# Designed miniproteins, single chains, continued (5): the designs that were tried, part 33

Each design is a single chain, and the fold is of that chain. pLDDT is the mean over its residues in the fold that is shown.

## One batch from the design tools (miniprotein)

Design m17114
Fold by ESMFold2-Fast:
Structure m17114 (fold): chain A 89 residues (1-89)
Amino acid sequence: MPELTAEDDAAIIEAVRANGRAAVEAVRHYLEQGDLEKAKELLEQFRREAEGALELLRASSVSEEAVAEVERIVEEALREMEELIREAE
């Protein structure tokens, strides 16, 4: 059981990391198109989805350590997206 939980935790972390990278690239894409408003909408959508996902993870069998890693990945992605938008303004 502990081993299976750890494997599930790793899969969740990898999925969040991939999603964060995709969100940053989507923001960059819209900024390259000159669509600052869409880039801002994507940042706000990602923030809302991340908050909901973290609440679900905290209520699940996912370890506290894995939740902390997901929070770190989300914070890094949000920071990068905010920086890209700020530089485009």
Scores: mean pLDDT 79

Design m17115
Fold by ESMFold2-Fast:
Structure m17115 (fold): chain A 64 residues (1-64)
Amino acid sequence: MEVRKKFEEKIAEFKKKHPDFKPTSIREALTGVGAEAMRELDPDSPEVKELGKIIEEVVKELAK
């Protein structure tokens, strides 16, 4: 529960910093539902790297 809340806060801050990203694409990238999300975005962009880092941290926390 704490990890989930922290994750949601990180995502909210990410969306505030990167308002040009489509809300749907961001959500899909996080849940892995929308395969299109990462294909539309430049995988080497700082925004995508930050999003990937957030996801990776959450996965590490959940694996514990």
Scores: mean pLDDT 54

Design m17116
Fold by ESMFold2-Fast:
Structure m17116 (fold): chain A 65 residues (1-65)
Amino acid sequence: DLDLEVWRIHGAVLSTSLGIEIELEEEDGKYVVTIKGEPDKVKEAAESLKKANEKLGGGELIVKE
């Protein structure tokens, strides 16, 4: 799935850039992202992912901190 690949790449970039851990899973047509790290960096990553989801126009992104 193209969306899943995009999320994996985006997550890897954010993990490296912000020094956080990101895990991605697809569940019932939704994308579940688990983010671990410093709270401000987690929030920044979550907002970046939500913005990317808006551009893709598909699926629902669920963020776990």
Scores: mean pLDDT 73

Design m17117
Fold by ESMFold2-Fast:
Structure m17117 (fold): chain A 52 residues (1-52)
Amino acid sequence: MMEDIPSKAFQQLLKMGYSREDASLAVNKFNHKAKSAEDMVEQSLKYLEENG
């Protein structure tokens, strides 16, 4: 897979200690809604804090 925004955010969440399942769910939820990989990570972190 190319280094698209979702791929970059997914790898960053894995480096931060999140499971593949949680990282995948969060990234998929914010697919096409984030302006950058960093923005997607921020939105994913909020989601995981409330739902993970």
Scores: mean pLDDT 75

Design m17118
Fold by ESMFold2-Fast:
Order: structure tokens, then sequence, then C-alpha cells
Structure m17118 (fold): chain A 81 residues (1-81)
């Protein structure tokens, strides 16, 4: 559906921006994934300087799985400080 395609595009843009932050020497201060009572899952990232934030929301099961994979990938990078 069009909504799934838009969510996927936003998620890919978020991942690209987060990778650009890390390449520029910025660190992530926060990475979280949460699901609300309406079954909307939000992926949230914050820069270490607290100046920049990225978020994507989706109800799609496949997008949620991709969000979880991104959390795992970036959590590993944060732990290797």
Amino acid sequence: SMMVEEDLKKLEELKKKAEEWLKEGKKLSSISISTNKENVTKLYLKSDDDKEELEVESKDEEIKKKMEKIVEEFAEKLRKK
C-alpha cells in the first residue's frame, strides 16, 4: 500500500541520516523503539549534542521489523565506545 511505501522511504531516510551523523563524528545519545496503544511503533534517535532528532512511525508489521533491526545495529555501535 502507499502508506507502507511512504513509511519505508521515511525509515530509509532516517537510517541514512543517522549514518551521516556517525560519519560526521556525531554520536547518538539515545535510540529507542516504542509501540503505543493504537499499535503505532515509533523509532526515535537523538544526537549526542541534543540538537538533532530523527523519528519514524508505522503500523506496518514489516516496517516494525526493519525498525527493530536498525535499533540493534545502532545499539551495537553505541556500546563500542
Scores: mean pLDDT 77

Design m17119
Fold by ESMFold2-Fast:
Structure m17119 (fold): chain A 77 residues (1-77)
Amino acid sequence: SAEEMAAAVAKAADYLAKAKASTDEVEKAKLLLEAVKYRTEAMILYYSDNPEAKKKVQELGDKAIEELERKIEELEA
């Protein structure tokens, strides 16, 4: 629904703002990870009637999440 999409967009924006304000690299990466998750959810909702676009959005989101998870592991090493 439009309300669910708006909520996901708002959550993504909030996490992105918190990441930008953070001075801790690990915290920043974890907040960016949450922002990517909600942004991906919002885009999937936006493309609800387009299966091909949804698949591409999921693939891009999963790749971004994997890259951020690797960065967090490297920063915590």
Scores: mean pLDDT 87

Design m17120
Fold by ESMFold2-Fast:
Structure m17120 (fold): chain A 67 residues (1-67)
Amino acid sequence: MMSEEEKRKLARDAIESGKEALKSGDLLKMIAAMIELSYVASIAEPEDSEKLRKMLEELKKEIKKME
């Protein structure tokens, strides 16, 4: 099973990817980041889970504007 350290690293990496996807304005990159964030949020520590869910919501809002 993933260690706490591995989960924290995945959370940080996923949030960074989400921020980059938002800045890019690229729909495919945003969708990819949303999928990654959804997975990582499901296994994250409670503190990191909230930050991941906030990033996921921002990506969902931007994707909706493009549809």
Scores: mean pLDDT 79

Design m17121
Fold by ESMFold2-Fast:
Structure m17121 (fold): chain A 69 residues (1-69)
Amino acid sequence: SMVEMALGWMLSELKEKGLSMSEGAIKKVREIVEKDVRMARVLLEKLIEYVGDKTVVTEKDVEEVVKTL
């Protein structure tokens, strides 16, 4: 599906930057992308900017970033 492709792309982009997502973060991101797949790129860019030197994107990080969309 387009949602699975978008999520896979996001995970790949994060991995290249030394980042992963927790299970809670993946679930929350999936919910957002399922509503509008076009949000995947904006959400990814904001998450990378927000987490800084962290190695894991958490559900809480996703919740904070979503408030700014």
Scores: mean pLDDT 86

Design m17122
Fold by ESMFold2-Fast:
Structure m17122 (fold): chain A 67 residues (1-67)
Amino acid sequence: MEEERRRLEEELTRLFREVLERHKRDNAPFPDSELKRRWEEAGDRLVELTRDTGETPPEIDALSRQA
């Protein structure tokens, strides 16, 4: 569980960084439909794992503050 949660946190962090980079260049948060799809999939999986462990990934929160 912890390993899978950590992996998903890393994946979401990477995807969020890509979205932020694109948003800074353009005026759209999800200009790439593939990025949006992966973000949604990873988010759903992380929610399920977070519900099981009861812990929220701080890395995602830090990236949200940059937006």
Scores: mean pLDDT 62

Design m17123
Fold by ESMFold2-Fast:
Structure m17123 (fold): chain A 70 residues (1-70)
Amino acid sequence: GAAEQQAAANAGGAELLGGKLAVKLEKEKGPVTEGSIELVSPTRVRITITTVAGTYVYDLELSEAAALGE
């Protein structure tokens, strides 16, 4: 249903952002060796991407508490 679709979209959104950042870093800094996505809170995700040039950490704000907004 709509709730399942929204939950999948939210999870996919976090992974899509991580993938997009990894692709951009791969083009600019060289091959990505490791990557991880960590939920800091329902509204914030931390993406850590390690390339041959170094480690990059991004703190991304999602919408307000998405789990409660559903």
Scores: mean pLDDT 63

Design m17124
Fold by ESMFold2-Fast:
Structure m17124 (fold): chain A 88 residues (1-88)
Amino acid sequence: AAISSAFSVYGLPSALNAYLRPLVVLGKPVSEIKEQAVALFKSNQNKGQFAYANEQNFLKDFDATLNTILNDDKLQISQARKDELVKE
């Protein structure tokens, strides 16, 4: 599967970063990344491996993690790509 096994199994903030980082690097739209991440959360939200008991906490950590990745100087993400987060 193309989905990070760490995020699928553990549902931890560190695993969320590992899941989202490749999608950002591949140049996927922020809206598509969010849709895929929310779908994965919903399919697993009631399984014990997920740290997020509710969607509000998941979305808060999703936004924080995505913002961290988009502002990682090692990835050299363009300003236009960062602006996609604000737009979407």
Scores: mean pLDDT 65

Design m17125
Fold by ESMFold2-Fast:
Structure m17125 (fold): chain A 82 residues (1-82)
Amino acid sequence: DEEARRELIEIVGEEEAERILRLSLNPEETAEALEERFELIERLFNRWLEKNKRELKPEEVEKIEETRKKFKEKIEKLKKEE
């Protein structure tokens, strides 16, 4: 999704966003491997968010949480896809 990509770039920068997207979009990985990778990404996001929380507007925090939710939904969907 183009909007999610733009939000991710704003958060972590273009180079890191590309790495995350490449890791998340590897179709050869099992759903379990993608879930573990998402857990790692989520922990990094939480750490980044805590450090930058005071500099972020409430609207920006909501966008970050929405992006994380979308990632979780995609992983859960992949788990249910046979």
Scores: mean pLDDT 63

Design m17126
Fold by ESMFold2-Fast:
Structure m17126 (fold): chain A 110 residues (1-110)
Amino acid sequence: MSDLEQILLDDLFLLGVTGGLIVVRRYAIKNNDEETVRIVDEALRYLDQRRRQFLATTDIDQRRAITLDTLRYAVRVFREILALLKEKNAPQTLIDSVEAEIATLEELIA
């Protein structure tokens, strides 16, 4: 099995991405940032749907496509969140954490 196929089956990948989104969501709630909360909630629903699609298929090519699409989606969402955090002058430590998550995901796509 390829590392890429294994990543979506690995709860650590989903825990990492989901954990990052939950941290952003908590910050957004404390700062009355309804827009960022909605983006995070939409992302969490999408990730859950894609994981279920992955588990429902036995086709290797479909599993690879779902994994790559999911990784690309996560990068897009974190980049959107990063832009909003910068606009709203979020703490540098949170900005740095989101940038690190984007870099890790981009390395997996490459």
Scores: mean pLDDT 79

Design m17127
Fold by ESMFold2-Fast:
Structure m17127 (fold): chain A 117 residues (1-117)
Amino acid sequence: DLKEREKKAKTDEELALIAIEYLEEKNFEKFGEVLEKIKNEELKELLKMLYLLATDIVPSEEDIELIFKNEELKEAALKLSEGKREEAIELVEEYVKKLKNEKLREKALELLEKLRK
């Protein structure tokens, strides 16, 4: 039960895993609630990038400048704004492969594979 896991989550990485599962379920309201609990700004940016890909929202250049401080995620968001969805997904995959948390890395890669359809 995601709701019980959310109550017991003590780390930003655990919250990020729960947020990704809400994206898979297309529960964007619960995704937003979990995102607000995460303190690590880089994880928030990754989750926001995954949200844009999951919702097919094309971000404006102004929104990209405000949201993304990480240069790799910013580049992915700019590719998405240009309609280059496959290139954006590839850039996010390369970023995710560098994550030290194995469970978060695997979960994010699984989501990206589903979004590649």
Scores: mean pLDDT 86

Design m17128
Fold by ESMFold2-Fast:
Structure m17128 (fold): chain A 61 residues (1-61)
Amino acid sequence: SELDKLIEEAKKLLEEVLSRLDPETARQVREQVQGVIDAARKNKDVDLARQTIEALRSLLA
């Protein structure tokens, strides 16, 4: 599904972001972003998944 593809992209981008952060900050960011991804999956919220991807991409710019 579209949502499953977006969630997989968000997970991939999250790992890229986390690789650039110190371990303590990485833990906090992982918990926060995983919570948002879980909410998008539970609610079948495609827009939330897209917003999460955009936020993660902005951190990698």
Scores: mean pLDDT 86

Design m17129
Fold by ESMFold2-Fast:
Structure m17129 (fold): chain A 57 residues (1-57)
Amino acid sequence: ELEELREKAKTLPKRQRDVVLALIMGKEMGVKLSVRDLAKLAGISPATARRELEAVK
């Protein structure tokens, strides 16, 4: 579940890890995060955030 995702995130490249952590935060807060919000939280471009979301989905 969410803990499993956090543990896996520790072994991912920084950008994928940041996106996974942002998704976990969004679920915990009960908030829908847009790709732009995820990019801002992860410190990456929106295009990179879209690609990383597709990779972790």
Scores: mean pLDDT 68

Design m17130
Fold by ESMFold2-Fast:
Structure m17130 (fold): chain A 83 residues (1-83)
Amino acid sequence: SAAEEMRKKQEEENKKRIAELQSKLDQALEELEADRMRVAEEIKASGESEKKTLMAQRKADVAERAAELKPLHEELQRLKEEG
């Protein structure tokens, strides 16, 4: 019974951590989607030279955000494989 209780506690902790990580990632995805829509409208309304600058800046911003989120995705994937 002690071993079963330890296993149950570990499973509950993993589920809580998965929920926390999923919530953080879902929020980040909502923010990225809102930014994508806003920048897409700015690009659509811009002249050719400004469009190229906005596209380059967006690519850099997306890459930076992806790097920040990578550890969270890796932890979530690992916990899903364990639980």
Scores: mean pLDDT 81

Design m17131
Fold by ESMFold2-Fast:
Structure m17131 (fold): chain A 94 residues (1-94)
Amino acid sequence: SEFEQKVQDAIDLTQADLSVIKGHKNEEEYKKKIAALRALMSAADLAKGSKEKGNEILKEIEKNNDLSRFDEYRKALLEHEVDRGLELIRRALG
């Protein structure tokens, strides 16, 4: 589906961003952010069309990750607004 393709594109983008930060002075901080974003993307994929189930999964992930700065991204992914989520990622990582 188009949604599944957009989720994969989002994952690929975060992998590309990880490559760009290699050797950067803040590499460890960026790795933590990217790991949290990958978890959000996986949760969105599992939730496919189920906002309630997606929210339950995200609450579980939040117990182990600081996702406060990505709340807008969480909502965008769960609403299948992956393009908005990607723009929020770009802003958060810049």
Scores: mean pLDDT 52

Design m17132
Fold by ESMFold2-Fast:
Structure m17132 (fold): chain A 71 residues (1-71)
Amino acid sequence: SKVEEAARRLGEALARSPPEVRQQITDLLRQDGSPEAYRQAAEIARKAGDPELAEAADRLARAIEEEERRR
C-alpha cells in the first residue's frame, strides 16, 4: 500500500538522520500518529536541513490522508 511504502521510506530516512532529529521526530510520532504530526515532522526535518526526511514525512502524511478518504 502507499502507506506501507511511505512508512518504509520514512524509516530509512530517519535511520540516516542525526540522532537529535531522529529522537525529536520519534517522540512526536509516539504521541500523535495523525497526518498533522507527520507534517510537523517534515517541518522539523526542513529546519534541520534534511529535505529527504522532510519529503518522506510529507509523503506519509498524504498517504494516510488518502487512505482515510477511502474509508
Scores: mean pLDDT 84

Design m17133
Fold by ESMFold2-Fast:
Order: sequence, then structure tokens, then C-alpha cells
Structure m17133 (fold): chain A 90 residues (1-90)
Amino acid sequence: AAEELQREAKATITSGYYAYNKIEEPILVKLAEEGDREAALDYLVKHYEEAAKALEEKGYAKFQLELLKKIAEGEITLEEARELAEEAKK
């Protein structure tokens, strides 16, 4: 479960969300061609602010992207992320 969740979060960040960021897409393609998906994810995470703003246009809040980042890095679970999201509403 946790392993599959981390794979889904990384795929979401690297291919689903960030691949449509016009600023980072050419760099993501280059890193993927070199076969280093983790370097691509690390690069995108470091440029989180630009990606978060672009994804807000698609209905994702910056806070939600921060949770996806933590799930992808194995710092939290989906259940823990949902609990943090509920607390942020207070």
C-alpha cells in the first residue's frame, strides 16, 4: 500500500502535473531521456513555487502539492496527509 502510494504520488508530480508546466517540461524531458526520473522529481520539487502556481489554475492548492511532495518522498502517508489537510481548514 505505502509503496504503491509513493509510486502514484511520484508519477502524479513528475508526469501528470509538472509535465504540463511550460517552464519545466523541456528539462523534465531531458532528465527522463537520461533515465534519471528521481533527478527529474528532485528538480521539479526544488522549483515547487512555479509548479504550484500553475497547478492552482487546475484547482490544486499549494498546500495540496506540498502534501504530494511529502508522500512522494515517503515522509507521510495518504491518511496522514488527509489529517493535515483537515487541520489546515481550521
Scores: mean pLDDT 51

Design m17134
Fold by ESMFold2-Fast:
Structure m17134 (fold): chain A 96 residues (1-96)
Amino acid sequence: MLSPEQLELDIELALLEMRAAITELTAKRLEEKKPEEAEKALKLVEEARELLRKAHEMILRGEEPEKVRELIKKARELIEEAEKIVDEAVEELKKE
């Protein structure tokens, strides 16, 4: 049985993976018109997913929640940066 802290972290991982997936799909749609922005966003999503994978493995091994939180924080920052890049690229296309 997961502790309440481990359950909260597991939910956070699921939400971040969902956000990463949405960002990846948006970036792939931008590849033709905004290839540089798409490439940057996809690279950030790939790096974030690697951190989320490591965080999930740490939860399964029963490692300290604080170590897991640090990886989740880094992954969140990468996802937020990727989201900003794709959102700005979409807004630029609306103005053109």
Scores: mean pLDDT 84

Design m17135
Fold by ESMFold2-Fast:
Structure m17135 (fold): chain A 104 residues (1-104)
Amino acid sequence: SVSQQRNLLQQIDVTEQTMKNYILYVGKVSGVPEAFVNEQLEKISKIFDEAKQYVQQGNFDKGIDKVEQGINYTLQVMRKYAPPDIYQTIQKEIDYLLERIKQT
């Protein structure tokens, strides 16, 4: 439905911004170059743009698959550069976001 599509697009936008905030945090604490941070942000934007395109086409399953791809990519970056305690917290927050998207 139009309402389901709208709600899912809103959840995807919130998830994208959350993933980008985690990448910005890694740039701040790990000392990686700003160019690396910008590259990760661009890659996340591309994946989430594809997710939104699928949802706009009514293909919610492929949209959710792309969201999971963007989340997994962000977690791979966090695992390499974030402190372990922060990584565990981020993983739990991401699990809750994914659960909410699937319920929309």
Scores: mean pLDDT 84

Design m17136
Fold by ESMFold2-Fast:
Structure m17136 (fold): chain A 96 residues (1-96)
Amino acid sequence: MMIEKKVFSKLEELLEYLIELARQGKVVEIEEVDGKAVVTSWEAESVLEAVESWNNAAEALRKLGLTQEQMNEIQQALFETLREEGEKLAAELEAK
């Protein structure tokens, strides 16, 4: 899948997009530029790459003014995605 880059001036639109990316298990890079969120995303090569990207994004999200509740919602979406990916990987390991 292609690398996607989007710019957000509104926190509500940013939150919805981030939850969607987390549910898709994508890698994310978030930069704060002049009060705007610049989000770059792409397909993860590994579950670890996705997790590390979201952990690194947490500081930028706090600077952008996301609440703890909003950050928890993103974390929950990512957690569900990680669980699904783990189940899929286990199934693939059993397939011959």
Scores: mean pLDDT 77

Design m17137
Fold by ESMFold2-Fast:
Structure m17137 (fold): chain A 83 residues (1-83)
Amino acid sequence: KQEAAEGLLAAAEEYEKEAKELEELAKKDPKNRKKLLIEALKKYAEAYTLKAAAVLTGEGDKEKAEEYGEKAREYGKKARELA
């Protein structure tokens, strides 16, 4: 199931890339900053959810998966608080 874990990690990296691009746009566009930051935080939450799934699928590492799950929940909470 290494191929499945690698696919999840690749998807997580794409979401992190999208989130970073949105953060850069937010720094340059004060008028749309809140909207862009909310979308960036949502993308980070998605990325960490996929990372948690990847370490469970590839390694069975419940502790590391819970750490990534907590990060996903934290980013999701920040997105809701900004909305």
Scores: mean pLDDT 83

Design m17138
Fold by ESMFold2-Fast:
Structure m17138 (fold): chain A 110 residues (1-110)
Amino acid sequence: SEEDKKLEEVIKEAAERLGATPEQVQRAIDLYKELKKEGITDPVDIATAILLVLLGAPYEFAKYVATNAPLIWKAAVLGPTAYKAARDNKDLPLSERVKLALDAAIAELT
């Protein structure tokens, strides 16, 4: 879909800023698609999973976190600004909310 294409672009832009490998980019895209197929559409869950994969976490670990970790742990991974960006902005599409969260998280890491 158009939304999936936009989110793939968001992942690629975040990866470039983090110096992630092409393999990490592909894993992040694959994980997003898998989470979506399983009905996981919360931007906090999606942004956390993508960030973890782009930072070199194993696929299985990032997936487990997105599906099972407590909210407070996901907020700690993203940081307060990124968590707020994902949680708020409920009028925006998923891709925009994930973009705002990843942009904020990366700014705090760099």
Scores: mean pLDDT 87

Design m17139
Fold by ESMFold2-Fast:
Structure m17139 (fold): chain A 83 residues (1-83)
Amino acid sequence: VPLVDPEQVLADIDALAKREPTDNELIAMAILAAHAQSAEAYVKLAKVAEKRGDKETAISFYKKALELDPENEEARKLLEELQ
């Protein structure tokens, strides 16, 4: 069972994306995504990192999403586009 509610993590990431998150906020959300074991949360975080121009962080988050859900088409496609 996830240590935190995955749906709450997704909502928190969406709220942060509206106001341009700081590096510390992205790190905090990445920790929560790991505890939630949510591939979707990592995909959302990767997209936020891409909008910030942080390609390396985005690649890392897409890889984490694929570790949790290897069948995630969106993460696979977007990771391929970035490499």
Scores: mean pLDDT 78

Design m17140
Fold by ESMFold2-Fast:
Parts: sequence; C-alpha cells; structure tokens
Structure m17140 (fold): chain A 58 residues (1-58)
Amino acid sequence: MTVEEVKAELEKLPPDQLEAWLVERFGVDEDTARLIARMYKRGELTLEQVARFIVATQ
C-alpha cells in the first residue's frame, strides 16, 4: 500500500473514526492509535504524516 492510497482512504474517513480504523484496518496497537488519532484531531499531525506512519509500520 502506498502513501497516496492511504491518504485516499483517510480523506473519506471522519476524524472521530480514525482510532478504530487504525486498529481494525492496519493492526496498529490501541495506545499508538489513540495517540495518533488525538494528535490528528488537534491538528498536530497532517493527513500525509498519518499516511506515512501507516506505510512505515507495514
């Protein structure tokens, strides 16, 4: 999966669903998923940064 493909999926996803999506879709651990979702909702992480993280951990 490429950064572009992950970004396309994230653009369709409401921010409030990001934590569950990270755990269920990509197997991100619950603590990491919660931290990422919280930072993204606060504007501390961009969509591209989240996508790059997911690709790097696959």
Scores: mean pLDDT 80

Design m17141
Fold by ESMFold2-Fast:
Structure m17141 (fold): chain A 70 residues (1-70)
Amino acid sequence: DELAKRATEGMFRASELYRKALAQGDVEMARRALEVGVRFSRVLLKIYRGEPDIEALEKGLEELRELEAA
């Protein structure tokens, strides 16, 4: 399912950003990356329950892009 794939990719990208932030000692970036990762996990669970929240998925992807650009 394309929505589940996008949410899963968002989780992995957020986890990678979190790992990089921890390696750099950037606690604030690590916290923000973790929060975005948690949002993707919740979106993925809603998709599996047959109640996809496309707006939450797109918002999460937008926030992730902003964090990755910082």
Scores: mean pLDDT 84

Design m17142
Fold by ESMFold2-Fast:
Structure m17142 (fold): chain A 98 residues (1-98)
Amino acid sequence: SEEELEKALEYYEKGLKALAEEKYEEAIEYFKKAAELFRSLGMEDVAKYVEALMALPLIELGKTEEGEKLRKENESLVNTYSLEELLEKDKKRLEKEK
């Protein structure tokens, strides 16, 4: 729904703000909530992109193996596309399917 998309984007922006303020645990929680909402909307690539943003704060918190795994699994996606490009791609895919 539109409301769920707006909420996902709000959590994403809150995650970015927390990351910029080096509030790593808070950033991870917001990115998790954003990714869950994007995934529930069928926006899998956007969800993966947001999950990849947790790599740095996980590493900074000493969860190095978990963070490096997320970075490695999503490196190609994050290096190829912006969030806005993935959002457009997922929206177009959903318009064709249902």
Scores: mean pLDDT 86

Design m17143
Fold by ESMFold2-Fast:
Structure m17143 (fold): chain A 80 residues (1-80)
Amino acid sequence: DPIDRDVLKALAIITLYLAADTPESRELAQKAIDALNAGDFETAREYLDKLAEVAAQSPENREENLRLIERAKELVDQIA
């Protein structure tokens, strides 16, 4: 159902918004969101990986942000 895929996409977007605590991470999250909205799941996964690398280097909220990014990756895999 396209509505179910749109709900999963909305959840992924909300999850990425919550994980993106810095201007740099927000830019990467936005690029992942733009790719996801375009149906470009390969590019979305690439930016999610880059977002995870940035989150891993941050001492603040690192574990929670990595958990949220992992959840977003799982949601993207369910859509794709």
Scores: mean pLDDT 83

Design m17144
Fold by ESMFold2-Fast:
Structure m17144 (fold): chain A 86 residues (1-86)
Amino acid sequence: MVVITSGSPREIAEEARRIKEENPDAEIVVHLDGGLVPPTEFLYRLILHTARLVLEAVPDATLVIENARDKEFVEKLKKEFPNAVV
């Protein structure tokens, strides 16, 4: 298991891909911040973009979205990523 918690969307996706290429049996877990402030459309799109890039690079990666406290925001994220931990 390898946990990735920081970087730009592209850096997170590239790190996940690199680890998986070096260790094909590695379980990749990516932690995304759901925001410490009220969620904005920008934050929602940023999470969608990051998650999409990660899953394109490593389709079997586990997404963990932390600090998502707003119910509507959590429901939107769950709808887009049913297998994500929110």
Scores: mean pLDDT 73

Design m17145
Fold by ESMFold2-Fast:
Structure m17145 (fold): chain A 80 residues (1-80)
Amino acid sequence: MKELEELVKKMKEELEKAPEEEKEKLNRELQIELLEKGIAYVRENPEEVMKETGISREELDEDVAAAEAAVAAAREAAAA
């Protein structure tokens, strides 16, 4: 959780420094990167996430699968 908060803060700082014309593209790329890093964190630390959220392992696996599908959809949308 704290690592994701730090990542979000870093991404906001990068967005604020970017020129207006580049902000929309950069924001899309950063959102995809944030989702990917979030999924990786959950995959590496499932017990910690379960402890913090109170969800079961089965629910966690479902949420990760949904997030992975969302990343795939976002990448396809960015390519279109």
Scores: mean pLDDT 74

Design m17146
Fold by ESMFold2-Fast:
Structure m17146 (fold): chain A 57 residues (1-57)
Amino acid sequence: GSADEAEAERLEREAVRAYLEGDIAALRRHLQKLVELGAITEAQAQAALARAEEEHG
């Protein structure tokens, strides 16, 4: 619904920010919520997290 759409948009913005800042813990939380809402797949979340860890870890 509209509430889930607004939440997904918020989480997407927060995930992008966390990715750019190298905040892996925040990125992991935001990606997990996006998967729970059905906005992204688990595979997409794992790929994004792995890339962030490679670039910032």
Scores: mean pLDDT 82

Design m17147
Fold by ESMFold2-Fast:
Structure m17147 (fold): chain A 68 residues (1-68)
Amino acid sequence: APSSQERFDAAWARLQAALDAQRARRGTVSPDEALAVVEALAAEETDPYQRALLERLLAHERRFRAAS
């Protein structure tokens, strides 16, 4: 079974791949577009543990943005 670290790394790699695909399509990704990609990945994720990790990352980014 994957460790918590391996599951986090998998979720992070999936996010990076999606952001890279967006950059390839549009040449650049704004912070708002990056957050939308994370939201879409969280919504499409069927593994509850990986979905929770993506939602936690999204909540952290939103909190940081709200404080800025």
Scores: mean pLDDT 70

Design m17148
Fold by ESMFold2-Fast:
Structure m17148 (fold): chain A 62 residues (1-62)
Amino acid sequence: MSTREQMLRIFQEANETLSDEQVDELHAEFERWMDANPDASPEERLRQLEQIYEEKLREAKE
């Protein structure tokens, strides 16, 4: 699976598991991180997105 496909899967799962507000927060946090790290590799972007998603998922289930 490509990095792009993995990222799309995470966004799809977020839409199914998180509230609209948490999805908006996920997008905002990820965009802020990317703006701060413009030279980040696709793999680094994927890892950061996974980290943010896991954090939001944990908060949602608690």
Scores: mean pLDDT 80

Design m17149
Fold by ESMFold2-Fast:
Structure m17149 (fold): chain A 64 residues (1-64)
Amino acid sequence: PSQEEIDAAVAVLIAAVLISIHKNHPDLEKTEEDERLIKKARELAKGNPDAQAAVDEAEKTIKA
């Protein structure tokens, strides 16, 4: 696989983990670490629209 494909896969994994944590613990407040992980995932997702959508979903889930 290309580096872009690997980066996109990592971004999707970060997003999925954050969504899972916050959905299972809806009273959990957003942390600074969550913000850093979203920022990193956003950078990794830059070349892949599906990965970008996954990161968008994670960001919305954390802010809700």
Scores: mean pLDDT 79

